# Designed miniproteins, single chains, continued (2), part 73

Each design is a single chain, and the fold is of that chain. pLDDT is the mean over its residues in the fold that is shown.

## One batch from the design tools (miniprotein)

Design m6690
Fold by ESMFold2-Fast:
Structure m6690 (fold): chain A 97 residues (1-97)
Amino acid sequence: SLGEETLRLAKEAIKAADEAAEKVTNPQDRQRIVSLAVAAAILFVAASISDGPERKEDLRGAAEVLEEMADLVQKHGNTELAEKLRELADRARRLAE
């Protein structure tokens, strides 16, 4: 159950991160979004193979990365995608409880 929820959240987060990278045309901010997307993917993979405190730390890290990505897409006017990324960050934090 928890592993399945983590995998589902990871897939949604990867899709949202890919959309963020495509929608931000500024080269510097796009590169930052790509770096954040890679970091989120690594943290979700780490969470999927860990348990207890390590899983919780990785999920909280993923939430922080998603929030930074949300701030960047909001800066470029994509409020809908920013809200989606923040919702995904909140879900990651809830799974970390």
Scores: mean pLDDT 84

Design m6691
Fold by ESMFold2-Fast:
Structure m6691 (fold): chain A 90 residues (1-90)
Amino acid sequence: MYTVVVHALDADGTVVGTAQGEVEPGGTVVLEVPADAPTARVEAVAFDEDGNIVGKGSAPAPGPAGTVRVEVKLNEKGAVESVTAEVVPA
């Protein structure tokens, strides 16, 4: 299992929301990141069971405060294959 942590960031690079989830090797996780301010992008970091970073990815997510729906796909080694983000207004 891998742990994926997603941060939603504003235009200045400030973290405005965070979510995390578990994902199997080669799997996909969908996380709903609550954002308390307008967003510009999301950053995803994948960790192995020992806490080592095995993957990183990002996607544009321009939108108002609300929820950012983020889909993260990992390969069998935990590297980030894709990050997709959709902003859902509050």
Scores: mean pLDDT 85

Design m6692
Fold by ESMFold2-Fast:
Parts: C-alpha cells; structure tokens; sequence
Structure m6692 (fold): chain A 78 residues (1-78)
C-alpha cells in the first residue's frame, strides 16, 4: 500500500512533466482508490500538486485539475 502510493505519486509528477494529462488523471484515480480516507488523500494530492507546481510553474494548472478530478473519482469508486 505505502510503496504503491509512493510509486503513484512519482509517476503522476513524471506524467505531468511529460505533458500527459490522461496519465495524471489515471494515477490520481489510483491514489483515490488506495487512500484509506479523504484526509489522507487530500494530503497526498497536495504533496504531488506541490511537486508539479515546482516543476511546471504556471503551466501546472491543467495537470493539477487532472490530478484532483482523478483523485475524487477514485475516492467515489471506493
């Protein structure tokens, strides 16, 4: 679980840097499915979002939106 979450966080940042919004959404969705509750999910999403902002600056917005949508969809499926 923890190893899977950490790997998904790394993959989400790499996908955002590569410009792949669909993969960012998919990794966000998997984070939502694996997170035990909403508070922990929000902490994970904030951490990943901070890293994406650090890498992309103002260009981060569409990837942050994809990550958030994925995470919420993943949480709802759980």
Amino acid sequence: REKEIEELKEEAVEAAVAGDKEKVYEYGKKLGQLSPNEDELLAEVREVGTRILAELGPAAAPYLNALARGAMDGLDEK
Scores: mean pLDDT 80

Design m6693
Fold by ESMFold2-Fast:
Structure m6693 (fold): chain A 60 residues (1-60)
Amino acid sequence: SELREKGLEALREVFDRLAERMKEISEKTKDFDEFMKAYVDAVAEAGREFDRRLEEIRKE
């Protein structure tokens, strides 16, 4: 299904961006608690981005 293929591509792109953001967080945060908070926030943002992309794909 083309819809499934586009969904998987969106997931890969969101995952790649999350990986880049995780690297930034690792470089900028020194405290474990600050790292964990930023990590949780980054994962939540990635989930919201993926949901938005799925909604766009479903419109087509």
Scores: mean pLDDT 81

Design m6694
Fold by ESMFold2-Fast:
Structure m6694 (fold): chain A 100 residues (1-100)
Amino acid sequence: AVQTVTVTEGETVTLTATPTKPVKAISWYQQRPGEEPKLLIENNSVRAPGVSSRFSGRVEGDKYLLTIEGVTFTDEALYLAVDEETGEVLAQYQLVVLPR
């Protein structure tokens, strides 16, 4: 199921994946309608080439986090947390950006 997260332009948002089974590493993807998913973060925290430094990944205990700082309207997209070993989608977030 896709969870909707609403954030105001300029704010910071953190998206969380909490796997129920052991996971070695996750990747975070951004997907817009009609497009292939774009890799943002791999191996929990490594930014893909060309990805803005506003995007960061980290692990806190059993939680895998994607943080987006200074959110803009161009960040409005579906965000996917994916198990790198299995390709299983662990979390899906539709980000909605509201004007300030």
Scores: mean pLDDT 88

Design m6695
Fold by ESMFold2-Fast:
Structure m6695 (fold): chain A 96 residues (1-96)
Amino acid sequence: MEVTLSQKNNGAEAVGWYRQAPGQPPLHVATITADGSARSYDPAFVGRFTISYDAATKTYYLHMRDLQPEDTATYYYALFHEDGVTFGEGTRLTVS
């Protein structure tokens, strides 16, 4: 199973993705700079999850591959600004 999450950004310096499994704390997945020039990943997600940016649509993507039942979680995007951070409402993903 593969899933891609998308988010537009029009003013943040960086975009990040976080995963919160049921009954567990939020974990950092990946972050990309607004221009797409630099990326970072939590070691637990390297290889299966990829963050990317499409400049034509100003859209950030989290590509998730080889999904397992333990990937069942709510996924949040975070927009990093000079004055703070804004979190999205979250996307619930269920893997059976």
Scores: mean pLDDT 78

Design m6696
Fold by ESMFold2-Fast:
Structure m6696 (fold): chain A 68 residues (1-68)
Amino acid sequence: DPAERLAVRARAAAEEAAGAVEYLTGKPAKVLEARADEDTGEALVEADGKLYRVTVDAKTGEVTVEEL
């Protein structure tokens, strides 16, 4: 089921994004939104009163964190 596969990928992206933001900030991270397609994952994360956009490339494993 393609929808179930994308939901699993979105959850994985959310967990990876939370871990990346927690590692960078040393603070608990709250995932506000997460989505994934077949190639990328994207999450909006809050930590220490700041917002971060996290993008994960499924092919390269590259994680990009941008403070908003």
Scores: mean pLDDT 78

Design m6697
Fold by ESMFold2-Fast:
Structure m6697 (fold): chain A 82 residues (1-82)
Amino acid sequence: SLEEAEAELKRIDEEIKYYGVTPELLRRKADVYEKLGEIYEKKGDLKKASNYYFLAASYYRQAGDEEKATEYYKKAIELNKK
């Protein structure tokens, strides 16, 4: 759910704040933004979905997952087209 995704994101951000940034934590953050993108896409809020997929792509790239970064970047652009 939206609330579960937001709560998980807050937990990851707290872990990053206290333990530092790792590729694993960046990937987990990307996974949460991917889920948020899917939630808003299903609700028909394509602008919010696009924004969350851009965030997912950015964090996947930072985590070294270039394949998923490319996938969600393309999806974000497609949804932003209307």
Scores: mean pLDDT 85

Design m6698
Fold by ESMFold2-Fast:
Structure m6698 (fold): chain A 78 residues (1-78)
Amino acid sequence: TEGSRRLVARLLRAGARAAEAGDRTLAINQARAAADVAREAGFDELAERARRVAERLENGGDPEEAARELRELAREAE
């Protein structure tokens, strides 16, 4: 639904901002929340990509790269 896409985009942008601010835990939580909402809405590719960003951050991945990917996903979600 339109509302689900907007919520996913909002969560992904929040995750990107958290990653840029150095709040890795918040960035992971926002990306996972976005993945869950996307999965429930049937946006399977978007959900999987958001989940993978969260997993990379959990494993010490570059927060700047994660922020860029989360912003890209947010644009696609809209």
Scores: mean pLDDT 88

Design m6699
Fold by ESMFold2-Fast:
Order: C-alpha cells, then sequence, then structure tokens
Structure m6699 (fold): chain A 89 residues (1-89)
C-alpha cells in the first residue's frame, strides 16, 4: 500500500497555503500575484489530484468573475494560468 506520509506531503501543504494566498491576492485585485501563487501551487502539487482540481476550479471561477466585471485582461490571465496548471499535472 502507498504510505499516507510521503516526501511530497510538505509540498502539498505548502501548495495549499499558496492556493489560499492566491485567492486572497485575487480578491485584493492583485491578479498578477494571484496567478504567480496559483502556478507555484500547481508546480508543488502536480502529483496531488485533489489540490490540482481545487486550483483549476479557483482559476476558472476567478476568470469568470473577472469577465463579468469587464476585466478581459484579468480573465485571460487566469485562463492562461489554468492551462499552464493543467499541463503541469
Amino acid sequence: MVLEEDFNHPKAEEANKLLVEGIRAAEAGDYEKAVELFLEAARLAKDNPITQALLLMALSVLAQAARREGDEEAARLFEEAAREAAELG
């Protein structure tokens, strides 16, 4: 059986922290910082399907929210980040 404790466990925790910080940055309107944090989280959690799914969902929601607010550049930034994150997994 695969051990629950893996050398990647600390990276998964760090990725989750980056995901939360990315959401906060996006809520603060710092979309570039949010994207950088989400992509770093994706790199750290590439082998964690749950964290990857949450990350892609967050990016999708933020892209839709930005588009609704008329910020097409922010929407494109989040959509591009989602594509890059998907390629990492």
Scores: mean pLDDT 74

Design m6700
Fold by ESMFold2-Fast:
Structure m6700 (fold): chain A 57 residues (1-57)
Amino acid sequence: SAFDYEAQGYVYFLEGRYEEAIEAFEKGLELMPESTPESARERAKELIEEARKKLEE
């Protein structure tokens, strides 16, 4: 499910596996139901952005 991918992305992010975190979060966003609160979508997008910043360091 979308939430499984989000959870996996967060685990990868905490492990410093930023490329894998981005992939998991993007998959989660793709699978999110239309009923998903915008705040949840924004959180995933923010974590993707933070992971990208880490890869640029």
Scores: mean pLDDT 79

Design m6701
Fold by ESMFold2-Fast:
Structure m6701 (fold): chain A 64 residues (1-64)
Amino acid sequence: MQQTKESLLGNADGVAKLTGDEEGAKEIKERVKKNAPASDILREISELLRPVAEESRRQTRELE
């Protein structure tokens, strides 16, 4: 339980660092603090990271 919350908070910090979306990361942290379901939090993290994953694939293609 506590380990899961720490992991989710770390993932939120990672999102802010990778996307620059500090507001989105802050909202995820607030949801973790309010004991929101882990499945909902993971879905939101995945959605915020989707553009970064797409951009990484684009950059890899350009380096080929």
Scores: mean pLDDT 70

Design m6702
Fold by ESMFold2-Fast:
Structure m6702 (fold): chain A 62 residues (1-62)
Amino acid sequence: PILSDEQVDFAVELKKKAIEEYKKGEDLEKILEKVREELSKYFSEEQVDYLVKLIKEELESL
């Protein structure tokens, strides 16, 4: 699926916030739940699942 520039920017900013919260010691599952809820406002279910997976992998690699 092709993402709009606004969708890409939103996902990138959300990922940055998720990384900051994870580095502050917030629980991974809580971060991913918040990310899923925020993404669901602007993305399809399939896009949300894919982006949550990518963000989870990024956080686990820190």
Scores: mean pLDDT 80

Design m6703
Fold by ESMFold2-Fast:
Structure m6703 (fold): chain A 82 residues (1-82)
Amino acid sequence: MEEKVEEMINKLREYFDSRLEKLEADLKAIRGELTPEEQRDLEIVRKAFEKELESLEKYIREHPEFAEDYYKTFLKRLDAFY
């Protein structure tokens, strides 16, 4: 169970980081560099994601039978984010 949870969490982090890197690259391509405001916005988004990830881990611990459903829902939300 623990190993599977770690894989799920790591995969979600990888997907988020990949999307964040793409957004950063796209913004730099348009503007040449990130503004301080854009850097702060990206940091806020990262912190919000970490809080949601912590909540997901807690839900999986309390309701392991629904772990895959929570994971899939979270992944779809992450895909819609960017």
Scores: mean pLDDT 72

Design m6704
Fold by ESMFold2-Fast:
Structure m6704 (fold): chain A 70 residues (1-70)
Amino acid sequence: GEKLKRARELLEMVADEDGKVSIDDAALIVSTVSGVPYQVAREKLEKLDTDGDGKVSIEEALKVVEELLK
């Protein structure tokens, strides 16, 4: 859908050289695109950060967007 395409574009703009996005940036983008509160988006993304590095992949962030748009 259009929202998922926009989320990918925004995530790609803020991703580092390894294709990783900070949880802060990812949560803001997920919140904005899906319409859920920032805290809800952040909590879902933190569960995907199994390494505790404060980062998620673009694909992991998009998975959260898809889940929230259901």
Scores: mean pLDDT 80

Design m6705
Fold by ESMFold2-Fast:
Structure m6705 (fold): chain A 88 residues (1-88)
Amino acid sequence: SLEAEITAALGLMALAVERLRAEKEGDEETARALEEAAREVARAAEAGDLAGLAETLRRAADFLEERGDLEGAATLRRIADQLEELIA
């Protein structure tokens, strides 16, 4: 659905925003992890694997929460939740 495609694109954008924040804060490890997550999300989207895309967003959210970025984690989880509801 178009709504699922838009939600997936929002997930990619949210990962890019969080990566830029990590880069500006000098957190190179977080920036690299989010860059890898973005590549996984892009591959899942290209393959039409929306469930895999949602799972990658959840893993990225867990990583951000572990690092103390509760706001970033909440944003990624919300997008993953919405995507899962749209593909159910």
Scores: mean pLDDT 84

Design m6706
Fold by ESMFold2-Fast:
Structure m6706 (fold): chain A 119 residues (1-119)
Amino acid sequence: MTTLTESGGGTFAEGSSLTLTGKVSGLPFEQSTVSWLMEPPGGPPRGVASISADGKKVSYAEEVKGRATISVDHANQTAYLNLSNLKKEDTAVYYFAVGGAGPGGTLGLVMGAGTQVTV
């Protein structure tokens, strides 16, 4: 059974930083693209950051460029999202996701249950 466990959410002050942690079991994480998505209040879910299985392709949403860092530890099947200089617009449910194919990379994504971030 595939299990995705998210941690690091909560309430944060503007200008502070956070680290979200996603841990995976039950699927080949080392061969998968890893992503963090956000779902702002009343808005559709959107991508925040992604990293390819080989670590060579990294992407960030424009609104978090320079503030976000995504990293992976394949040996421990864990991925991290660090987000600094927090803004009220960062308030959202954040989802850890593994996999993805097709246009936009969302087909076949396995997603966690989400963790709430409030700024």
Scores: mean pLDDT 78

Design m6707
Fold by ESMFold2-Fast:
Structure m6707 (fold): chain A 55 residues (1-55)
Amino acid sequence: SLEEAARYVLEAKNSGHPEAVRLADEAVQAFIDGDYEKTVELARRALEVAREAEA
């Protein structure tokens, strides 16, 4: 959902990981463009990158 995507974007940006921040910014751009499915996909990928970097 978009609420989960917003949470994922916030967590990814707070990670400080460059790739996670980039994907989170791309998710925000997709939201501005009205592509909500792409927003959710990019937000999930941003979160996964952020969490994988800590593992």
Scores: mean pLDDT 81

Design m6708
Fold by ESMFold2-Fast:
Structure m6708 (fold): chain A 56 residues (1-56)
Amino acid sequence: SKERAIQGLIKAGFSREDAERLANDPEKLKEAEERIVRLINEGYSAEEAARIVEEE
């Protein structure tokens, strides 16, 4: 669901505005979530991971 995806992205460090933008594109939303999880597993903080994904 869109609302749950938005809340997940906000918890990962995205702004509400950016989370809503990504939630409107399911393909990009999944890609962003996968990248965030990989970056966190590599030792980045959730906020750092979100910033890296936003640059892409």
Scores: mean pLDDT 73

Design m6709
Fold by ESMFold2-Fast:
Structure m6709 (fold): chain A 112 residues (1-112)
Amino acid sequence: EKKEKLEEAIKLLKEARDHVNQAVAATSKEEMAAHFKRADELLTKAGEILKEIGPEAKEAYDYVKKAQDLADAMREIAELSSAENAQRLATQLGKQINEYIDKALKKIEELL
């Protein structure tokens, strides 16, 4: 059960990373916002699983929460900022979101 929950969290984190990459590659602000919103939803679900596992998953949870906060911030930026500013920030913060996702994945792998 614990292993199955960790594997589900890994799947959600990889899907979130794919949406972050799609957001960075997006050709419209609407498409960018939709992909960051989907990444936020997937990261939130992964975080819920890690929280249920408990204290041993805390470091992975903390990285997921940092990625989720940045994904939500980028969704808001994509909705409210100019296309040029949204694209520039998506490139910078998208890289940071993926770095936190990769750190979370590494911590989850240590629990398997």
Scores: mean pLDDT 91

Design m6710
Fold by ESMFold2-Fast:
Structure m6710 (fold): chain A 80 residues (1-80)
Amino acid sequence: MSEEEAVKEVEEYALSKGLSKDFAELLGAAVRNLIDSGLSPEEAVEIAKKAADEAAKYKDEEEAKEVAGKVIEELAREKM
C-alpha cells in the first residue's frame, strides 16, 4: 500500500463513519506523520481507523478530536 492509498483509505473510512471532511483530513495527516515516523502504511491505516471508530462514538467534535489523538498516540507508541 502506498502512502497516498493509505491516506485516501482513512479519509474515506472516516467519512463513512459520519465524521466531517475536516476530521477526515486530520486523520489523513496523522497517517502521513505515522508513516514518516517509521510505521508501515498498513499499520498507520490500522491505527487511524481505530481512532476514527472511537471518535465516531462522540457527538462533540472537540471531544472526538481529543479521543482520536489519544488513541493514535497510544497505539503508535506500542508499534515504535
Scores: mean pLDDT 83

Design m6711
Fold by ESMFold2-Fast:
Structure m6711 (fold): chain A 57 residues (1-57)
Amino acid sequence: SRGALAERAVELYRRAAAQGNAELARRAWDLFVEAVDGPASLAELERRLEELEAELA
């Protein structure tokens, strides 16, 4: 669901921020905003989340 994806995006933001990865944290926060308030489909949001999670390593 969108709510579950928004929670995952916030978790990714916190992890990226803790690692000092400001760019990834910003992108994760942008994804959270889009999950809450954006027109993007759930499939597109999930794809973007997976890409960001892969970059965090």
Scores: mean pLDDT 82

Design m6712
Fold by ESMFold2-Fast:
Structure m6712 (fold): chain A 92 residues (1-92)
Amino acid sequence: EAFDLLYKGSVYLAKGDYEKAIEYFEKAIEILPSADAYTLLGLAYYKMGKYEEAIKWFEKAIELDPTNKYARKLLAEVYRKMGEEEKAKEAE
């Protein structure tokens, strides 16, 4: 159930429909919070240029799974996009 929602969200994310992707990822999180779900939600916000929201969700993913290198790399990428080089280095 939760994985089906993540899959649907990922399809919309790939098509550039970030609003629908977010809706599906939020529904997945309501059923079963996971580092993957938080990372995908953050990625959708990042693609929309909503950097503050992206950071929030990447941090939640890292809190849930500190070994999630993908979430850390994306967090660093967002900080670099914002000109926050020192924070980007800390996120890696």
Scores: mean pLDDT 85

Design m6713
Fold by ESMFold2-Fast:
Structure m6713 (fold): chain A 102 residues (1-102)
Amino acid sequence: MRSHAQQLIQQAQQTLDQDPNNADAWSLLGMAHYQLGDLDSARRYAQRALSLDPNNAGAWALLGRVYYQQGDLDRATDYFQRALSLNPNSILAQELLDQIRQ
């Protein structure tokens, strides 16, 4: 939702102002842009998060969501599986992966 996405952008930006190398904050910024429908920004911010921390499960899940929305189910599946291998407690990644497999 747009109001929630704007709050996430402000939260992520505040974190990045203090620590520009915070991979979680870049992933959060990407998720906020995903919620706004800006898939290009979402992908770029997720890729930045992964360049800082290739084990960032949230950034892998975000790439999965971007490709899922674009209809690339094979890439979405691969990215969600990677996110789950790093964070098996990711309910969101598990649910989206189950939707692709059904």
Scores: mean pLDDT 83

Design m6714
Fold by ESMFold2-Fast:
Order: sequence, then structure tokens, then C-alpha cells
Structure m6714 (fold): chain A 65 residues (1-65)
Amino acid sequence: SEEELEKKRKLAEEVFSKLSGEEQKKILELVEEGKYEEAIELLQKKGYSKKTAEDVVEYLKYLLS
């Protein structure tokens, strides 16, 4: 839904604000390349839950489509 997409947008913005520019670039490159599992794993390595990482990646997929 539109409300779910908005929640994912806010979550992605919050997560990205806590990442370095190099980390932000790497996540975006992985999503652009369709390497979604690698992007999720990288976010989990940074301390985010699998659910949070999946929601962030899903929003980025929407932006980059």
C-alpha cells in the first residue's frame, strides 16, 4: 500500500543517514545490479535486522525501477 511504501521510505532515509557515503554508494550499487541478498547481508552486518534490511532494499528497488 501507499502507507507501507511511505513507512519504508522513512525507514530507508533513517538507515541511510546513519551510513557513511561509501556504505550508501555500495548498497545502491548492489541494488542497481540486482544483488538484493548481498545488500540485505551488508545492512545486517551493520546491525540492522533482516526485516529492516529487506524493507530498505524493497524501497530502493522501487526507486531504481
Scores: mean pLDDT 86

Design m6715
Fold by ESMFold2-Fast:
Structure m6715 (fold): chain A 82 residues (1-82)
Amino acid sequence: STRITALAIRAIGHLLDYERAYREGDLEKAREHFELLLEDLREIAELDPSLARKLVDAAIETARELGDEEAVEALEELREEI
């Protein structure tokens, strides 16, 4: 559906913006993009739990590579809700 496609693109965009901001040391901007990512992932989970799990797994991998333990914890908590 157009809605799920738009949400997935938006979520991926927020994930990329989060990673970039974090690597640049802009932790405030990284947090803002991460919070938007979580909102998108929750909305996707209501429409397509299987897609949401795949996107959450990708986000967890990114957060782990960055060493963002708080983000990993938040994403793992979200994964348990899906």
Scores: mean pLDDT 91

Design m6716
Fold by ESMFold2-Fast:
Structure m6716 (fold): chain A 60 residues (1-60)
Amino acid sequence: SADERVLELAAEGRLEEAVEEFKRHAAELSPLAVDFLVSALEAAGRTELAAEVRALAASL
């Protein structure tokens, strides 16, 4: 599923790919997968990407 792919990419540190997968399937993703991705981005210091993901998720 899109959730599993986003979680896998984020867990592997493939954060840019995880964000692109999120963008492609944003409406299908669970809040859990979104929160995990945002937390992974923030932990990695990718604060601008984390803000982008939060903003897009809030628009759904």
Scores: mean pLDDT 83

Design m6717
Fold by ESMFold2-Fast:
Structure m6717 (fold): chain A 72 residues (1-72)
Amino acid sequence: MVLLPSEISGLVKQILDKKTKGKDKVTIKYSELPEVSPLTKGILDNVLKEYEANNNYTYTVNDDSYVITKKK
């Protein structure tokens, strides 16, 4: 079943919140996220930008993963 963009955004936020809780640096593999396609990657990038702005985190995009680091 194809997930709606709003469902993908919600799932990504839930995963980010769980993985970043109590941690200063977290690596999230693309395989841990909802099915990754060009469209889904665009949604993920938007969610990560929102997360950076609102939660005092920064992120780095790698070939197979995102690295999320809490700002000091």
Scores: mean pLDDT 68

Design m6718
Fold by ESMFold2-Fast:
Structure m6718 (fold): chain A 91 residues (1-91)
Amino acid sequence: MRALLEEAARAALEAQRALEAGDEERAREHAERAVRLLAEATGDKRAEELAELALEKGGDAVGEAAAASEELLAAGRKLAAVAAEVAALIA
């Protein structure tokens, strides 16, 4: 689980960097990967549904995928922060 959350957080950070660089296509690819990893790590049906929605809509889903990606980027950052705090507490 932890390794998958770390991979999801890494993919989320790469998506954010791509967005900052103006590369929406690359940002979408990394965001889709982050969503899939997050869904797998958490078993979260909402994350799974968002991943499916982004993939189902295809090329015209860039706006929806970006919006869902921002929400999931925020969730991924929050989970990464929680994981880091838990690791610090049990160190």
Scores: mean pLDDT 56

Design m6719
Fold by ESMFold2-Fast:
Structure m6719 (fold): chain A 72 residues (1-72)
Amino acid sequence: GSMEKEKLRKELLRKIGEILRLIGEILDLERELKKETDEKKKEELEKKIKELKERRKELLKEMNEIEEKLKE
């Protein structure tokens, strides 16, 4: 019923919040990467950015799955 859709909406909002936090962290790290001159630190920042972008992709997929359930 409508209560199950409410639970899915709350889950969707939590996922959106996590995605927004990840976007902020990625932007901060990308700014740091642009200013970095040490090659080893650049590699560490690039690796961290890549890990966060993969997590964002996972959350976007989960969000799409919840949105599809809400349409049914």
Scores: mean pLDDT 86

Design m6720
Fold by ESMFold2-Fast:
Parts: structure tokens; sequence; C-alpha cells
Structure m6720 (fold): chain A 75 residues (1-75)
């Protein structure tokens, strides 16, 4: 679906924002992707975990949760 493709694009942008150290930008991308993927419980759960990790400054956990969500959206 178009929403699924856009969510995937936003999460790839979130990964880039994390690598650039722009955590607030990364959080905005993840929040929008979660909105677009709201009908996919596994994806929204993973993105909620990614947001919590970003808020706590746990960048490695955030990257793992984000990568898991990207993988689910590619399936």
Amino acid sequence: SAAREEALRLLEEARRAIEEGDIEKAKRYVQEARRLASDDTAVTTGLTEALEALEEGDIESAKRSLEAAIRLLRE
C-alpha cells in the first residue's frame, strides 16, 4: 500500500537522522511512520519501543527496534 511504502521511507529517514545525531528529527519520522502503520500492531509496537529508546538516549536499542520495524514493513 502507499501508506506502507511511505512508512518505510520515513523509517529509513529516521535511521539517517539517528546517524546524524538529530534525535528530535528521528522521533518525528518514527511518530509519523507509526501513524501511517497504525493498522499493523507488530510495527506500531516496535515503533513505540523505538520512540521510548530515543527518549531515554538508548541509541542502540532504538536502532534495533527501528530495524525490526523496517524488516516487517518489507515483508
Scores: mean pLDDT 87

Design m6721
Fold by ESMFold2-Fast:
Structure m6721 (fold): chain A 111 residues (1-111)
Amino acid sequence: SMEEKFEEIRKLLDEARKYVDQALEAIRNGEPKEKVRELIDKALEALSRIVQLVKEYGPEEVAKEIAEIFRDALSRISRLEKEGKPYEEIVEALKEAIDRIQALIDKWRAE
């Protein structure tokens, strides 16, 4: 059912947020950059799965906008890393992408 697909997306959004929180904790605890990057990559994997689910089951316009948010996040994260920005800024960019995707899912669910 569509409700089951929304529940799957909700769980993936919760998973992405959990990895973001874990990445911020790893930064605060002075853990290696490799550990922080692993957590960021896991959050991005969860978002990539949301992009795929919305492409398969959602409206074309919603799928396109979510895919654009995801690609913009990947580009921004890559730029921040190349510029040697703190991982806190990279995680904030990821959090912003999660919030934007959540808002689009909520709008789609309300329609």
Scores: mean pLDDT 89

Design m6722
Fold by ESMFold2-Fast:
Structure m6722 (fold): chain A 61 residues (1-61)
Amino acid sequence: FEVPDDAVDFDVEPEVMDELARALAAGDQERVDRLREEIRERTGMPPERFDELMRVIEERV
């Protein structure tokens, strides 16, 4: 295996990451779901990758 750039940086705008953090803090699952769909549509991010992103955000804040 090789370590791709994706492993150290997600292809997600900082604005979107901030909005995800806010939605998680508010427990707003509807907003989280909407952001997930938007990210998938814009970047083609698979659900596993989105789950990792959520983990990173939750661990930080």
Scores: mean pLDDT 67

Design m6723
Fold by ESMFold2-Fast:
Structure m6723 (fold): chain A 65 residues (1-65)
Amino acid sequence: GPLLEARERALTLALNAHGRGDVPRELIRATARGELSVDEFSELSGVPRSVISGALRAADEVLAA
């Protein structure tokens, strides 16, 4: 739905900004759904936890407004 799509997009933009556009979409989707934790995704992607958390929070806030 729109929330998961916004989360996937926010994560993809954050990954691209950090040179990690190579991360599989399946991992991005799992993280957007909460199936993969922020800590696990940060470890797998090499992108800081704060960046991943910030991207997800920003997506959630935009859809809540």
Scores: mean pLDDT 83

Design m6724
Fold by ESMFold2-Fast:
Structure m6724 (fold): chain A 55 residues (1-55)
Amino acid sequence: MQLLSLEELDAGKPPRSPLDAEIKRLREEFKQAPDSEADEVLKRLNEAVERARQA
């Protein structure tokens, strides 16, 4: 296989909206992030989830 973006490989799950795609991306980033960055990613994830709940 050629070099493909890991994000493109995750595209097996079709995002229904930009917000849904952002939540999925933040989940993956959180799994791999170091402790300091994980805190920042978690904050963004919570914000995205809250927006999705209000939408």
Scores: mean pLDDT 67

Design m6725
Fold by ESMFold2-Fast:
Structure m6725 (fold): chain A 62 residues (1-62)
Amino acid sequence: GAAKSAEAAKKAAEEGDATAAGAGAWQRMLSGGDPEKAREGIAAAVAGDAKAAAEGAQLSAE
């Protein structure tokens, strides 16, 4: 399921939605992805940085 979360987060970042991008990173972490990358994405999302949040989700996926 990692690829779906990363893809959704990437699309959310393209739309400028930091909240959706952060949710994707959070789901990836819970699914056993790379927690350090997912944490960075979540932190970026709460700061309002959709691009960084999506990048964290992608990196936590692979």
Scores: mean pLDDT 61

